Designed miniproteins, single chains, continued (4). Designs and how they scored, part 85

Each design is a single chain, and the fold is of that chain. pLDDT is the mean over its residues in the fold that is shown.

## One batch from the design tools (miniprotein)

Design m15141
Fold by ESMFold2-Fast:
Structure m15141 (fold): chain A 73 residues (1-73)
Amino acid sequence: SVAEIAERIAALTGLERAAVERVLSSGDPAEILSLARAIVEHEDPERAREALRLLAEAVEDPEVRERILSLGE
């Protein structure tokens, strides 16, 4: 579920779970990509990469998904 993915991203990144859940529930590509950029700036690259993978799984648009995954390299 969106709530489960948001909780896992929050645990990996230290971001507020409620904020992550709101972005995922919005389905707004601009907000989702802004969240992805915030995740990339995280100090631990392994945690950032896992969080980006989870974010991509929550997104139905394949173009947005590919852009998220490209940020994680």
Scores: mean pLDDT 82

Design m15142
Fold by ESMFold2-Fast:
Structure m15142 (fold): chain A 65 residues (1-65)
Amino acid sequence: SVAAEAGRAIRAIGLAFEAGFDVKSFSGNKVTIVKKVETEEDFQKLKELEERLKAEGLEVVFEEE
């Protein structure tokens, strides 16, 4: 449903910003996040973000800056 997709998209964007990552785009159930990882902490946050987004029913794609 369109409403459910919109809700997930809003949540996904919020979670990514909270984790310190930029969202490049989202479409339907797919979110594209800018992968800028320079430290082990960044890697951990990215993995946690991916797990949370997958729990919301989203497909996660990473793009290099």
Scores: mean pLDDT 77

Design m15143
Fold by ESMFold2-Fast:
Structure m15143 (fold): chain A 101 residues (1-101)
Amino acid sequence: LDAFIDGIKAYAQKNYAAAIASFTAALAAAPSSPYAAIAYLNLGTAYQKLGDYAKAIANYTKALALNPNNALAYTNLGAAYAALGDSAKAAANFAKAAAIA
């Protein structure tokens, strides 16, 4: 959990590379933790801030596998697909977010 907190602090400081390292360490130490879904969501957002939309999508997808009712994860996934030019997948994910929220 210390690595998860370190990830949050790094993200708040806009040190996205340090946030990625910390959230990755948190998930390696406790992959089945109640915080794993949130860690994947935050990892995805950090990758998105760095412009790595492919890794952002992969991590949002893992967050949704653990918590399928996360409207924010669908919104962020839609935004990442839109950034890659995949308008159909963006629209589908925004519709999922709206249906849950």
Scores: mean pLDDT 85

Design m15144
Fold by ESMFold2-Fast:
Structure m15144 (fold): chain A 75 residues (1-75)
Amino acid sequence: SMLEFPELKPEEVEKLIKKAIEESPEEVKKLLEELKKKKLSLEVIAGVLELMVKEKLPLEKAIEIAKEKIEELKK
C-alpha cells in the first residue's frame, strides 16, 4: 500500500530522496534539514518522504503519520 514503509536500505532511501527533490527541490531540502536537526531515524525520514511523494501529504501530516507507524512497529 502507499503507506507501507520502504525496506530501509540506503539505496531505497536515496531513490525516495531523488524523487522528492525532482518534484519539490526547495521544500525537500528544508525538510531534510529539519529532520536532521530533530535527529529522526532513517525509518521516519523514509516514511515522511514516501508519504509526501506518493500521497502528496503536507510535511506536518507526513511526520505525524510516519512517527505513529514506527511506534506501532516497536510494539
Scores: mean pLDDT 63

Design m15145
Fold by ESMFold2-Fast:
Structure m15145 (fold): chain A 99 residues (1-99)
Amino acid sequence: PSKEELEKEINVSMVRMIKAIALIMISRGKYEKAVETVPLLKKFTSDKFVETQKLAVEALGEIAKLTGSEEVKKALEEATSNKFPEVAELAKKKLEELK
């Protein structure tokens, strides 16, 4: 594996770990603590790997759905302007799922 492949695996794993922590906090009724992960996930929406950006958007979508947080919804709205069409479309889809 190249250095880039390793970096991608690390970044993907970090996003998955952050999402898992947020979901555990939500399951414990700690909604405000789950929302505190949003700045980290938002940073990954501008990652150099499109796959990492998509995973971060998926995580934000799930947290938004479970918490109803306006801060998380705002992060998703910002992701709709992403440079990668795949990421922007995923963010739009996640916002549409919030009802």
Scores: mean pLDDT 86

Design m15146
Fold by ESMFold2-Fast:
Structure m15146 (fold): chain A 70 residues (1-70)
Amino acid sequence: SAADLAFQGLLAAAEGDYATAAALFEQAISLMPEDNPQLPTLLRDLATVLRRLGREEEAARYEARAEALE
Protein backbone atom coordinates (compact mmCIF):
# COMPACT_ATOMS: atom_id res chain seq x y z
CA SER A 1 0.00 0.00 0.00
CA ALA A 2 0.97 3.65 -0.29
CA ALA A 3 1.17 3.86 3.52
CA ASP A 4 3.55 0.86 3.69
CA LEU A 5 5.81 2.43 1.03
CA ALA A 6 5.79 5.79 2.84
CA PHE A 7 6.68 4.05 6.12
CA GLN A 8 9.55 2.16 4.45
CA GLY A 9 10.74 5.48 3.01
CA LEU A 10 10.75 7.06 6.48
CA LEU A 11 12.81 4.13 7.83
CA ALA A 12 15.31 4.47 4.95
CA ALA A 13 15.61 8.23 5.62
CA ALA A 14 16.19 7.55 9.35
CA GLU A 15 19.10 5.27 8.36
CA GLY A 16 20.52 8.02 6.09
CA ASP A 17 19.64 6.14 2.89
CA TYR A 18 18.10 9.15 1.18
CA ALA A 19 18.22 7.65 -2.33
CA THR A 20 16.10 4.66 -1.25
CA ALA A 21 13.81 6.95 0.75
CA ALA A 22 13.22 9.17 -2.32
CA ALA A 23 12.37 6.16 -4.51
CA LEU A 24 9.95 4.75 -1.91
CA PHE A 25 8.24 8.13 -1.38
CA GLU A 26 7.87 8.56 -5.18
CA GLN A 27 6.21 5.13 -5.39
CA ALA A 28 3.89 5.96 -2.46
CA ILE A 29 2.90 9.29 -4.07
CA SER A 30 2.14 7.52 -7.39
CA LEU A 31 -0.43 5.34 -5.56
CA MET A 32 -2.15 8.25 -3.77
CA PRO A 33 -5.22 10.01 -5.14
CA GLU A 34 -4.90 13.82 -5.36
CA ASP A 35 -7.42 14.30 -2.52
CA ASN A 36 -5.50 12.07 -0.07
CA PRO A 37 -4.97 14.26 3.04
CA GLN A 38 -1.48 12.75 3.56
CA LEU A 39 -0.26 13.73 0.08
CA PRO A 40 1.02 17.27 0.92
CA THR A 41 2.99 15.92 3.90
CA LEU A 42 4.52 13.11 1.83
CA LEU A 43 5.44 15.55 -0.98
CA ARG A 44 7.29 17.68 1.62
CA ASP A 45 9.00 14.58 3.08
CA LEU A 46 10.18 13.72 -0.45
CA ALA A 47 11.39 17.31 -1.00
CA THR A 48 13.36 17.20 2.28
CA VAL A 49 15.06 13.93 1.26
CA LEU A 50 15.81 15.26 -2.25
CA ARG A 51 17.51 18.33 -0.69
CA ARG A 52 19.72 15.97 1.36
CA LEU A 53 20.73 14.38 -1.97
CA GLY A 54 21.48 17.78 -3.58
CA ARG A 55 18.50 17.39 -5.94
CA GLU A 56 17.27 20.92 -5.25
CA GLU A 57 15.31 21.55 -8.47
CA GLU A 58 13.26 18.36 -7.95
CA ALA A 59 12.74 19.26 -4.28
CA ALA A 60 11.41 22.71 -5.24
CA ARG A 61 8.91 21.17 -7.69
CA TYR A 62 7.53 18.79 -5.05
CA GLU A 63 7.27 21.60 -2.46
CA ALA A 64 5.39 23.75 -5.00
CA ARG A 65 3.01 20.84 -5.65
CA ALA A 66 2.42 20.41 -1.89
CA GLU A 67 1.64 24.14 -1.51
CA ALA A 68 -0.79 24.02 -4.45
CA LEU A 69 -2.77 21.28 -2.64
CA GLU A 70 -3.31 23.54 0.44
Scores: mean pLDDT 86

Design m15147
Fold by ESMFold2-Fast:
Structure m15147 (fold): chain A 51 residues (1-51)
Amino acid sequence: MDAFAAGVEALGRERYEEAIRHFREALAQDPDLEAARSLLRLAEERLRATL
């Protein structure tokens, strides 16, 4: 499973810190992966809301 798919699964499980890590890994390998950037922002917003 690639980093992006792992991030999507973690986000769905409300594992926001894990989702953030996976999306950062996806962007490190493909900086132009706009979907990962959008979902990374969403995961960061959700984590802050949970604080």
Scores: mean pLDDT 80

Design m15148
Fold by ESMFold2-Fast:
Structure m15148 (fold): chain A 80 residues (1-80)
Amino acid sequence: MPALPEPSPEAQALLEEAQKAYEEGNYEEALALLDKAEALHPALRGLLLEAKAEIYKKMGNEKKAEELLKKSEELRAARA
């Protein structure tokens, strides 16, 4: 089995910007940056759903966070 897909430099930069926005408390901005990273590298969708779930949990939307975590797990399982 090939290694997990590596994000492109552009996708990696978006992920780093999303992390900074998250640390600054700019959760909406972090979510938007993760959406851009997903569009640029769709193979990361499962991991990005997990990251979005953490952001929604910080925003107090635990229901949305649980929904995204389940989607992430299903996508990872489907590829195994």
Scores: mean pLDDT 77

Design m15149
Fold by ESMFold2-Fast:
Structure m15149 (fold): chain A 60 residues (1-60)
Amino acid sequence: SKAEEIRKEIEELGEKMPSLSLEEQRELGIKMAELMIELAKLEGNEEAVELFERLLEELK
């Protein structure tokens, strides 16, 4: 399913995070937040959508 594909992408990005520079971690964090928002919307988790949208704005 699309949700499983998104979870896999989030996992793969998370594995890369510790080896990246702070700037690269920020860029990857933005991408992960966007994916988490998409996943939360697919799952109908409105609280998670609001949380991740707030985090995404702080990362920009």
Scores: mean pLDDT 80

Design m15150
Fold by ESMFold2-Fast:
Structure m15150 (fold): chain A 66 residues (1-66)
Amino acid sequence: SRQQHLQQGLQHFQEALRAAEEGDFETATRHLRLSVQHLLQAGQPQLAEQAEREVGEAALRSALRR
C-alpha cells in the first residue's frame, strides 16, 4: 500500500541521515536509494527530493568535519 511505502521510505530516510552524520557514506547512499524508491511509490516526490537534500547536506557537513 502507499502507506507501507511511506513508512518504509521514512524509515530508510532516518537510517540514511544517521549514516551520513556518522560519515558512513556507503550505508547512507544505500538507505537513501531505498528511501527515494519507497517515497516515489508512496506518491511523495517532494519528500523524496527533501530526503536527497537533507542526506546530502548531512554528508557534506560530516565530510568537512576535521
Scores: mean pLDDT 89

Design m15152
Fold by ESMFold2-Fast:
Structure m15152 (fold): chain A 56 residues (1-56)
Amino acid sequence: MPSAEELRRIAEEDRRRAEELREEAAKSEGVKAAVLYTAAGILEAAAELNEEWAEK
């Protein structure tokens, strides 16, 4: 089982990656923008889950 610190680190990394993808999506159009926004949303959801597991 990963430690609480490791889970928080993974969550922080995923949130940073999601922010980068959303910035790239804002500079893109059409299907590419939609795909990038979707990927960012998945990473944010994963980060929230890891943060919850780190608190338990």
Scores: mean pLDDT 80

Design m15153
Fold by ESMFold2-Fast:
Structure m15153 (fold): chain A 101 residues (1-101)
Amino acid sequence: GYTALGQEFFRQKNYDAAIKAYQAAIEQTEGKKLAEAQNNLGQVLFAEEKYEEAEEYYRKSLEIDPNNSIAQENLGEVLRKLGKYEEAEKYFEKANEIRGK
């Protein structure tokens, strides 16, 4: 599917192709698969240092799948890049709580 295609392009550092593949996945998926595609798009945007856009997609992912520890960690990392240190710490704590179960 488009999510797997996006993951392959991201691995190759072909960010434009990865973004297009994940955008196609977002348009064709629902539920946890939509949350996964949104989180993956955020990771590509983070790699391009588009931190505000990455934050938006990580938050959208967590609105659908709030217990996704990977998305919680990713949101923490981008908040740290944006200088939102206290909020970043809270998301790292949430991710650790989920993995500690």
Scores: mean pLDDT 88

Design m15154
Fold by ESMFold2-Fast:
Structure m15154 (fold): chain A 59 residues (1-59)
Amino acid sequence: MLERARELRERAEKIAKGYSKKITNSTPEEKQKIYDEVRTEMKRLNAEAEELDAELKKQ
């Protein structure tokens, strides 16, 4: 159970580092698309984290 929460955090960190690297090597058009993608991913991670938090507290 706790490993899943840690994996979620590590996944978020790797996503952030990955996007940072992509942004450095991207065109202005690609950067805008990447920012939109990050926004979408953060929204998904927040929803997933909220559900996992409820499950972990119950177990």
Scores: mean pLDDT 73

Design m15155
Fold by ESMFold2-Fast:
Structure m15155 (fold): chain A 69 residues (1-69)
Amino acid sequence: SDEDNYKKALEYIKKGEEALKQGDAEKAIEYGKKAIEYGLKLSDATRSTGYVLRGIGIMVEAKLKFGAG
């Protein structure tokens, strides 16, 4: 359901942000990708775009700060 996809997108954003705080670039990228995956499944285009951009932000920060490919 849309609610389940929303909860999963938010869960992975929180996990990705936690991984960034811990310096775990690999996990931050993994969780960022999962946040994008669930964000894209949302039927609300504005909410979908918001969660996708947050997931991208986590991945970009991990790559720039920690050199993760």
Scores: mean pLDDT 84

Design m15156
Fold by ESMFold2-Fast:
Structure m15156 (fold): chain A 80 residues (1-80)
Amino acid sequence: KGKELYQQGKYEEAVKAFEEEIKKDPNNAEAYLLLGEVYWRLGDYEKAVEYFEKAIKLDPNNERAKRLLERVRRWLEGAA
């Protein structure tokens, strides 16, 4: 389960688990959101943006995903 692995700090295992969850349920907006958070923790901000955008596409009212997307974009722009 990706969320449990992410909460334990097992980021590479969390990526694999979320990818399997997405294959099983491609409309799982939470899995895309959490996969974006994992990539942010790994320092892959470009992939974090990609997965947050996918989460928002599946759930346009997800305020958490929108806030995280804005935050990671500011990091990419160097606006702390």
Scores: mean pLDDT 81

Design m15157
Fold by ESMFold2-Fast:
Structure m15157 (fold): chain A 85 residues (1-85)
Amino acid sequence: EIDREYAEKLLAEDPTHAQALLDLARSYYNRGDAEEAIEYSQRALEVTTDPELKADAYEILSEAYELQGDYEKAQEWNRKAETLY
């Protein structure tokens, strides 16, 4: 797993590095920064076609929207994650 500092370094070299975007999104979520978690997860979805990375992004989006109190959006993203398994 890539830690936040390493993810930041990877993104400085390649801003389209999907795994690094997701690691930053998870880091923001863990800090309670839901808006940033949503932004970085959406950026990851723009640069990846990998189903596993898409599932991770959908899970972070679901959790971040739930943190904001937007339960309808949270359920939409959770349902998208379920379709990849």
Scores: mean pLDDT 81

Design m15158
Fold by ESMFold2-Fast:
Structure m15158 (fold): chain A 113 residues (1-113)
Amino acid sequence: MKEKLKKTLEDAIKAFETALKLYDEGRSISGAAELAKQAATKAEKVLNEGAPYSEDLKKMAEVAKELRDEASRTIELVKEGPEKQEEADRHAERMKELATEFIKLAKKVVEKL
């Protein structure tokens, strides 16, 4: 589990950093959200396997779940068109906050592994 967890968290950190860069550069909100959703889904699965044994992993799993939900909502709202753009931007901002929090938590956990 330790090696699998470390690799999963390192992959998630890289994916979220890429998603944040895409969002900040204004290139693709939907692309950033899709990348964040995929990374959060993979991380949540591995974190939930460890959650019964660690409060830190449980907290990270909860952040990953909320991040996945916000990313999914951003994707759906973007597909609904320009009338939903303001709502999509709000969910994308929340996704950005959650991705930033996840990266900070994941880096601390990886350093101890």
Scores: mean pLDDT 83

Design m15159
Fold by ESMFold2-Fast:
Structure m15159 (fold): chain A 97 residues (1-97)
Amino acid sequence: SSEYRKAVLTLVGIQLRVLGEAIDAELAGDEEKLKAAEEAIRTLQELIRAIENNAPREEIEELIERFEELVRKVMGEEEAEELREKLEEAAEAILRS
């Protein structure tokens, strides 16, 4: 469905945005930001697997919360809240498919 495709593209877009921050941190020598960005990417990958495997909602929510906390450290509060909302919408769309 169109909604499913938009959800998948949203997840890819979020991953690319965080990867861009990881690259910028590496080039700037910002070890703390790089570590947080790498952990955010790993958390997002775990979340995608959890969604694909139809994991319990509680597990999915915990991974989303962890991702938001990591993105807040990398990109700040406003961006973290925006990405959390997009991630929740994408997860719900995929789970309904």
Scores: mean pLDDT 86

Design m15160
Fold by ESMFold2-Fast:
Structure m15160 (fold): chain A 99 residues (1-99)
Amino acid sequence: SAERKAELEKVREAFENNDTSLIEGKSPGIIEFNKAKKLWAEGKYEEAIEAFEKAIEADPELFVAYYELGELYKLLGKYEKAEEYFKKALELDPNFKKA
């Protein structure tokens, strides 16, 4: 849909600008993604993981949620899980060179 394409374009802009701390959007996927980033900034890593998983559940094509979840698992030393999420982010956006 046009609304979904507009939100994905805002997601891409935020990521290309290296600032995913707050992405403008009202979809459930973006709401949960923003919540996850806030929880991560607060050091609440397990709650942040759950919020990213809810973002993915709400929007399975939200590549940035897979990428950020991969980065969080990498931070926690869970490299195999991190690699799985980075691979999924790249599959959803093949032009995405940071995944």
Scores: mean pLDDT 79

Design m15161
Fold by ESMFold2-Fast:
Structure m15161 (fold): chain A 64 residues (1-64)
Amino acid sequence: NAEELFKKFDKNGDGKLSPVELAALLRSLGIEPGPEFGQLFAEVDTDGDGYIDFEEFKKLLEKL
């Protein structure tokens, strides 16, 4: 369940994940972030704030 997984790694409870938290989440699923991870993160970070909200997180999962 993507929502439960997102909340587990959202350590500060602000509804956003940092790149470090997202990488840890992907590793918990057995997925190692590849060399294009930073590019994919930037592409789904439509707000340009350096964090991913839940809607952007769902879009990232669709690209993996």
Scores: mean pLDDT 75

Design m15162
Fold by ESMFold2-Fast:
Structure m15162 (fold): chain A 97 residues (1-97)
Amino acid sequence: GEGEKVKEQIEELLEKAREAIKKGDVDGALEHLEKALDLLEEAIKAGLLSKEQAKELLERIIELGLELMDVAGDDREAILRAIGLILRAIGLLFELE
């Protein structure tokens, strides 16, 4: 159904973010993670994902965001964007409780 399709799209974006992080492509990783989080938030609000599926994907976004902060080094704008993304994901995790 629509939930399976959206989950696959989010997982593909997370894999693209992971590959961007491996290559040191900070901007690409941020764009993929932000898009994944936007899709995930919409899917949660639409009731397309189970609570457990949503939690797993949010936790993966947080992990990748933390890895991205390490790779970003002295890029203050990228670090702030990553922090904002992590905080947004944590906020969504809290709403699922």
Scores: mean pLDDT 89

Design m15163
Fold by ESMFold2-Fast:
Structure m15163 (fold): chain A 82 residues (1-82)
Amino acid sequence: MEELKKEADKLYKEALEAGHRGDFERSVKLFERAAELYEKAGDYQKAADYYELASRMYFQLGDEEKAKEYTKRAEELRKKAE
């Protein structure tokens, strides 16, 4: 769905801007939303990439449980994309 992917791309850009400003809590939530929209659009490869990015950010924020959860989610989606 092109419209969902366009919204996801917009959220991705906003996430990068928030991250560059050091607002990592805002940035990770925007990456999560972008991943969800790509997953909903059937773009499992991009969804997996963004969940993996969110996982790394949660680890940096000290939320190791969320980091592990999203790493597993990204692995599942990559298998589905194959």
Scores: mean pLDDT 82

Design m15164
Fold by ESMFold2-Fast:
Structure m15164 (fold): chain A 59 residues (1-59)
Amino acid sequence: SVEELIKEARELAEKVKDPVYRRLIQHEIDRAERLYKEGKFDEAKKVAESAIKAARQLL
């Protein structure tokens, strides 16, 4: 679900060592959560998946 993707993204973002990149990824996750609350599930999913990919590259 989109909620699970947002949760995974937040957990991965906390593990990003660079504070600047961690903050940027957290801002993208906040945007995904806002889209989800607005009912824009496809857009929220895309943003959350993008944040997960970015965080994994920085681990």
Scores: mean pLDDT 87

Design m15165
Fold by ESMFold2-Fast:
Structure m15165 (fold): chain A 104 residues (1-104)
Amino acid sequence: SLQELLEKIAEKEAQRAKLDGELRTVFERMKEDIERMRKEKAHPVEYFRLLVEYHDEILALVKRYMDELGMSKEEVIERIRKYAEEVGADGLVVTMVELDIKAE
């Protein structure tokens, strides 16, 4: 029925908003952690470990956008760029994630 179709659309929109919020929170945490490490003059190895951890966390969200919402690679890449830009997150992790998505 039309009612069941509208309910399914609302459920997908709610799930997308939830994933968008989770992605924004990941970028906000990453920005804060990177800025802290820069201020504390952390060793480059510790910085690289942090970037790898955030790369893995963002890739997990990418898989959820694709699997749960049926989003294309191109749509997910645009979402990543949008929220990274809005937060002002460092582009290196974003670039690494984009290359990983394109390689698959």
Scores: mean pLDDT 82

Design m15166
Fold by ESMFold2-Fast:
Structure m15166 (fold): chain A 102 residues (1-102)
Amino acid sequence: ELLVKPDEFFMEIVRSQGVTSDELTASSIIGAVLRYAVEKGILEVDLSGPGGTLRVLDMDSELAKHLKIDKEVLSLEELEEKILNALGRDRGLSQEEVEAMR
């Protein structure tokens, strides 16, 4: 997996989760964002269904705004796509490059 240089917003989140700059992959950033959001009470995880679901508890959070979250319930896959799109948007990556970060 390719190392990613995220923006300052994601760097603050990944540092808070103990991820170092030499370990920054898309997967580690996604994991750090999910842990951060749950710990801060921004997201609630419901694993009772297939694929799991996430309830957005704070739609006005900086994270929800940065990821352009527009609904209160999303799948784990939808959250991963929003994080990848935000990373790609910050770096001007093509759609193909964003897909390759999965």
Scores: mean pLDDT 72

Design m15167
Fold by ESMFold2-Fast:
Structure m15167 (fold): chain A 73 residues (1-73)
Amino acid sequence: MEEAERILKEEKDEYVVLRIQVRDVDATAAFVESLGGHVLALTDDEIIARVPKSAIPELAAHPNVVRIERYEL
């Protein structure tokens, strides 16, 4: 249990869960996965994904991305 909590903290430092508002969900979901991210949920205009912190600048620069915010699970 304690080791799992430490791994979860390390994962949280390496990866961030984000809520991403997008113009094209399917194309942007594929882009997130290509950056090493993992899509957790999709809506009509929104993606919830775990992404590497290093991927955030490229994701923010993508033309289909409208807004990025932290999501607490």
Scores: mean pLDDT 72

Design m15168
Fold by ESMFold2-Fast:
Structure m15168 (fold): chain A 77 residues (1-77)
Amino acid sequence: LKEEAAEAAAKGDAEGAEEGARLAREAGRRGGEEGAEAGNAAGLAAVKGGENGAKAAGAALAAIGGGLDGALEAGGL
């Protein structure tokens, strides 16, 4: 079902963006200045980028929590 696939993708995108924004807010609270800046940027990316933004936000927050923040900063930014 193409309709069902589109609905699942839209739901996943909305849930991803919402979860990304929530995690960005928590990252801001826990990481001080660096965490706040990274969290806010991830939240904005999730809102503006839809599916791609939600994935980027999730990856950025995971990097902050997992210790990959240096690799993310050294990325193609």
Scores: mean pLDDT 55

Design m15169
Fold by ESMFold2-Fast:
Structure m15169 (fold): chain A 81 residues (1-81)
Amino acid sequence: DKQKELEERIAKLEKERDDIVKRINELHSQLPSLSPEEQQKALEEMKALSDKYRNISIEIAKLRAELEGNEYLKELVERLQ
Protein backbone atom coordinates (compact mmCIF):
# COMPACT_ATOMS: atom_id res chain seq x y z
CA ASP A 1 0.00 0.00 0.00
CA LYS A 2 2.84 2.44 0.80
CA GLN A 3 4.43 1.41 -2.53
CA LYS A 4 1.14 2.17 -4.34
CA GLU A 5 0.94 5.58 -2.62
CA LEU A 6 4.49 6.39 -3.79
CA GLU A 7 3.66 5.30 -7.37
CA GLU A 8 0.49 7.45 -7.36
CA ARG A 9 2.43 10.48 -6.02
CA ILE A 10 5.14 10.02 -8.69
CA ALA A 11 2.50 9.73 -11.45
CA LYS A 12 0.78 12.92 -10.24
CA LEU A 13 4.09 14.83 -10.13
CA GLU A 14 5.04 13.57 -13.63
CA LYS A 15 1.71 14.91 -14.94
CA GLU A 16 2.39 18.27 -13.26
CA ARG A 17 5.82 18.32 -14.94
CA ASP A 18 4.22 17.56 -18.35
CA ASP A 19 1.74 20.44 -17.80
CA ILE A 20 4.66 22.78 -16.99
CA VAL A 21 6.51 21.80 -20.19
CA LYS A 22 3.34 22.35 -22.22
CA ARG A 23 2.84 25.81 -20.65
CA ILE A 24 6.49 26.81 -21.23
CA ASN A 25 6.19 25.74 -24.88
CA GLU A 26 2.97 27.78 -25.25
CA LEU A 27 4.63 30.87 -23.74
CA HIS A 28 7.75 30.41 -25.90
CA SER A 29 5.65 30.14 -29.08
CA GLN A 30 3.76 33.36 -28.14
CA LEU A 31 6.88 35.46 -27.34
CA PRO A 32 7.51 36.84 -30.90
CA SER A 33 3.92 38.22 -31.12
CA LEU A 34 3.86 39.83 -27.64
CA SER A 35 4.55 43.45 -26.68
CA PRO A 36 7.80 44.14 -24.73
CA GLU A 37 5.81 44.39 -21.47
CA GLU A 38 3.94 41.13 -22.18
CA GLN A 39 7.25 39.44 -23.16
CA GLN A 40 8.75 40.41 -19.79
CA LYS A 41 5.74 38.94 -17.95
CA ALA A 42 5.92 35.76 -20.07
CA LEU A 43 9.65 35.38 -19.35
CA GLU A 44 9.00 35.83 -15.61
CA GLU A 45 6.28 33.13 -15.78
CA MET A 46 8.64 30.82 -17.71
CA LYS A 47 11.33 31.32 -15.05
CA ALA A 48 8.84 30.48 -12.25
CA LEU A 49 7.70 27.39 -14.19
CA SER A 50 11.33 26.29 -14.73
CA ASP A 51 11.98 26.63 -10.98
CA LYS A 52 8.83 24.59 -10.25
CA TYR A 53 9.92 21.94 -12.80
CA ARG A 54 13.30 21.62 -11.05
CA ASN A 55 11.69 21.24 -7.61
CA ILE A 56 9.19 18.64 -8.89
CA SER A 57 12.02 16.69 -10.60
CA ILE A 58 13.96 16.59 -7.31
CA GLU A 59 10.85 15.36 -5.45
CA ILE A 60 10.24 12.66 -8.11
CA ALA A 61 13.88 11.52 -7.80
CA LYS A 62 13.54 11.21 -4.00
CA LEU A 63 10.25 9.29 -4.29
CA ARG A 64 11.72 7.00 -6.97
CA ALA A 65 14.74 6.27 -4.76
CA GLU A 66 12.37 5.32 -1.92
CA LEU A 67 10.21 3.18 -4.25
CA GLU A 68 13.26 1.44 -5.81
CA GLY A 69 14.71 0.78 -2.35
CA ASN A 70 11.44 -0.86 -1.28
CA GLU A 71 11.28 -3.00 -4.45
CA TYR A 72 14.91 -4.12 -3.99
CA LEU A 73 14.19 -5.10 -0.37
CA LYS A 74 11.01 -6.92 -1.47
CA GLU A 75 12.95 -8.91 -4.10
CA LEU A 76 15.60 -9.82 -1.52
CA VAL A 77 12.92 -11.02 0.93
CA GLU A 78 11.16 -13.04 -1.81
CA ARG A 79 14.49 -14.70 -2.74
CA LEU A 80 15.09 -15.77 0.88
CA GLN A 81 13.30 -19.15 0.77
Scores: mean pLDDT 81

Design m15170
Fold by ESMFold2-Fast:
Structure m15170 (fold): chain A 55 residues (1-55)
Amino acid sequence: GPAEAGRQGRAAAEALRAAGAPEELYKRSDDAAVRAFQGDEEGAREAREMALLAG
């Protein structure tokens, strides 16, 4: 569900930041996570995509 997507997006943002990824990339993942937690389906989709990208 959206809450799970939000958690995945937040974890991806932390992983990307730790790996030295550009700020725009981990901020995008974190922004998507926030939207997912608010129930936004597009945000949830983006959060899941960012989680897949982060590994």
Scores: mean pLDDT 85

Design m15171
Fold by ESMFold2-Fast:
Structure m15171 (fold): chain A 82 residues (1-82)
Amino acid sequence: KKKEEAIKLLEKAIEILRKGEQNELSRKAIELLEKALELLKKGGSLEEAIKLVREAIMLARRAGYPEAVKLIVEALKLLESL
């Protein structure tokens, strides 16, 4: 259940980033989040997914997307509790 909730939060964050004004940082954040989602959905490395999510938080923050950052941080908390 926590993993499914984290996936939904990351998908919402990607939607916000895609609909916003895209720059190099926001596009890179989307790439990292999509890779993390693939790992989570296929039952891949949780450690690698968490690493990608942490990098995406930094990039999304620098790109100026506080609403997306909030969703990604909540997803990270759920993933770290697995």
Scores: mean pLDDT 85

Design m15172
Fold by ESMFold2-Fast:
Structure m15172 (fold): chain A 90 residues (1-90)
Amino acid sequence: EIEELVKELEELIERAREAARRGDLEALLEELERAKEVIKKLAELKNLKPSVYIAALLLVIGGIIDLEYTGDAERAIENVEAALKLVLEG
């Protein structure tokens, strides 16, 4: 289950990068929203410390919000990658 979710999240990050390269902000937002749900599931299954769980979620949510207002796709994707790293290290 955990390994499957990690692979799913890595695939979502790759799809998000492809959407960003095409300038497809709608597809990018959809992939980031899916990534948020996977990170949430991973944090719950790993029984992460609340501080790590909240930090990971805030990174993803912050990236999505920033993308909607600034169009900074690279930062949004980097935030999801940082959230995955926090979940894996926690």
Scores: mean pLDDT 83

Design m15173
Fold by ESMFold2-Fast:
Structure m15173 (fold): chain A 55 residues (1-55)
Amino acid sequence: MVEEEKKKLEEEKQEKLKEYGKKMKESDQEVAGTEIGQELGDFSKEKTEKIKELE
């Protein structure tokens, strides 16, 4: 049943990417883009680590 947890983590990553993409487009700020990129990097790393741990 690890498969469902892995899918959930991957979907959370994808949903977060979409949310941040919308925020970047709407905020139209250079610095916001850089900081959002860093947050996404950290978030993706944490989710990837979790997925790897499940496998």
Scores: mean pLDDT 69

Design m15174
Fold by ESMFold2-Fast:
Structure m15174 (fold): chain A 68 residues (1-68)
Amino acid sequence: DEIEALVAALSDPDPAVRAAAAGALGRLGTQEARDKGTEALRRATSDPDPAVRALAGLALRDLGVAVP
């Protein structure tokens, strides 16, 4: 499952991989991406890397989820 693979990639040790996964989840814009990706994306908004935080916030917005 692409969405499950992207959610797993949000836990990758490489911040470039985490940023790419966050962006990809937001671009999908599906209900499944919301249901399976929202919690991991919310956690990513607190990531130590600023690009990961920014892309996670944009992905949550694109999925129609409120950023806490």
Scores: mean pLDDT 80

Design m15175
Fold by ESMFold2-Fast:
Structure m15175 (fold): chain A 70 residues (1-70)
Amino acid sequence: MTGEELAAFLEDALAREEEIYEEMRELAPELSEEELERLHREMVEKARAALEAARAGDVEAAIELALQAA
């Protein structure tokens, strides 16, 4: 996977962040709303950092951050 491919993937994921949040709510009903919001926030923050690293050409940092977001 190139930095460009990774950036495109992360851009698509971030564009669907609200949809992903709703899916998380369905898949983990045992988590409180506050816990889901915290996890979603952490995921989005790391995904945004990964996207910036990928756009900067730092593919290694982008992959590491993307794995932490998953």
Scores: mean pLDDT 75

Design m15176
Fold by ESMFold2-Fast:
Structure m15176 (fold): chain A 121 residues (1-121)
Amino acid sequence: DPAKAEEYIKLYEEILSKSSTPEEIDAEEERLRREGVSPRELLLARIAFAEGAETLAEIEELARHLIRLLAEALRSGQEAIERLFRALGLPFDPKMSLDEYVELVARAYSLPASELRRALK
């Protein structure tokens, strides 16, 4: 749906217009979540903006593909998780639980941790 893709692009443009730092982007996304915007909608808005997607179906496909790739890395063992953390500039601690890795990766990609957990099952 081109109209829905345009709505998602505009939503993310508004977030960026009000935010100058990563912390301000996080704060604006939290504000929108409190106003009823789901973490899923925020993910779709970011993907629509980044990829210039023309339809809702394309946005959902790109989101699913990203979540699948991240889940595969998280399932592939310690070396794959360490490589992912290095690529994201995150400190790797081999003593962390899988759930803690999920939370950090979800935060780094600004995606809902619940969606990443679902993909791991």
Scores: mean pLDDT 74

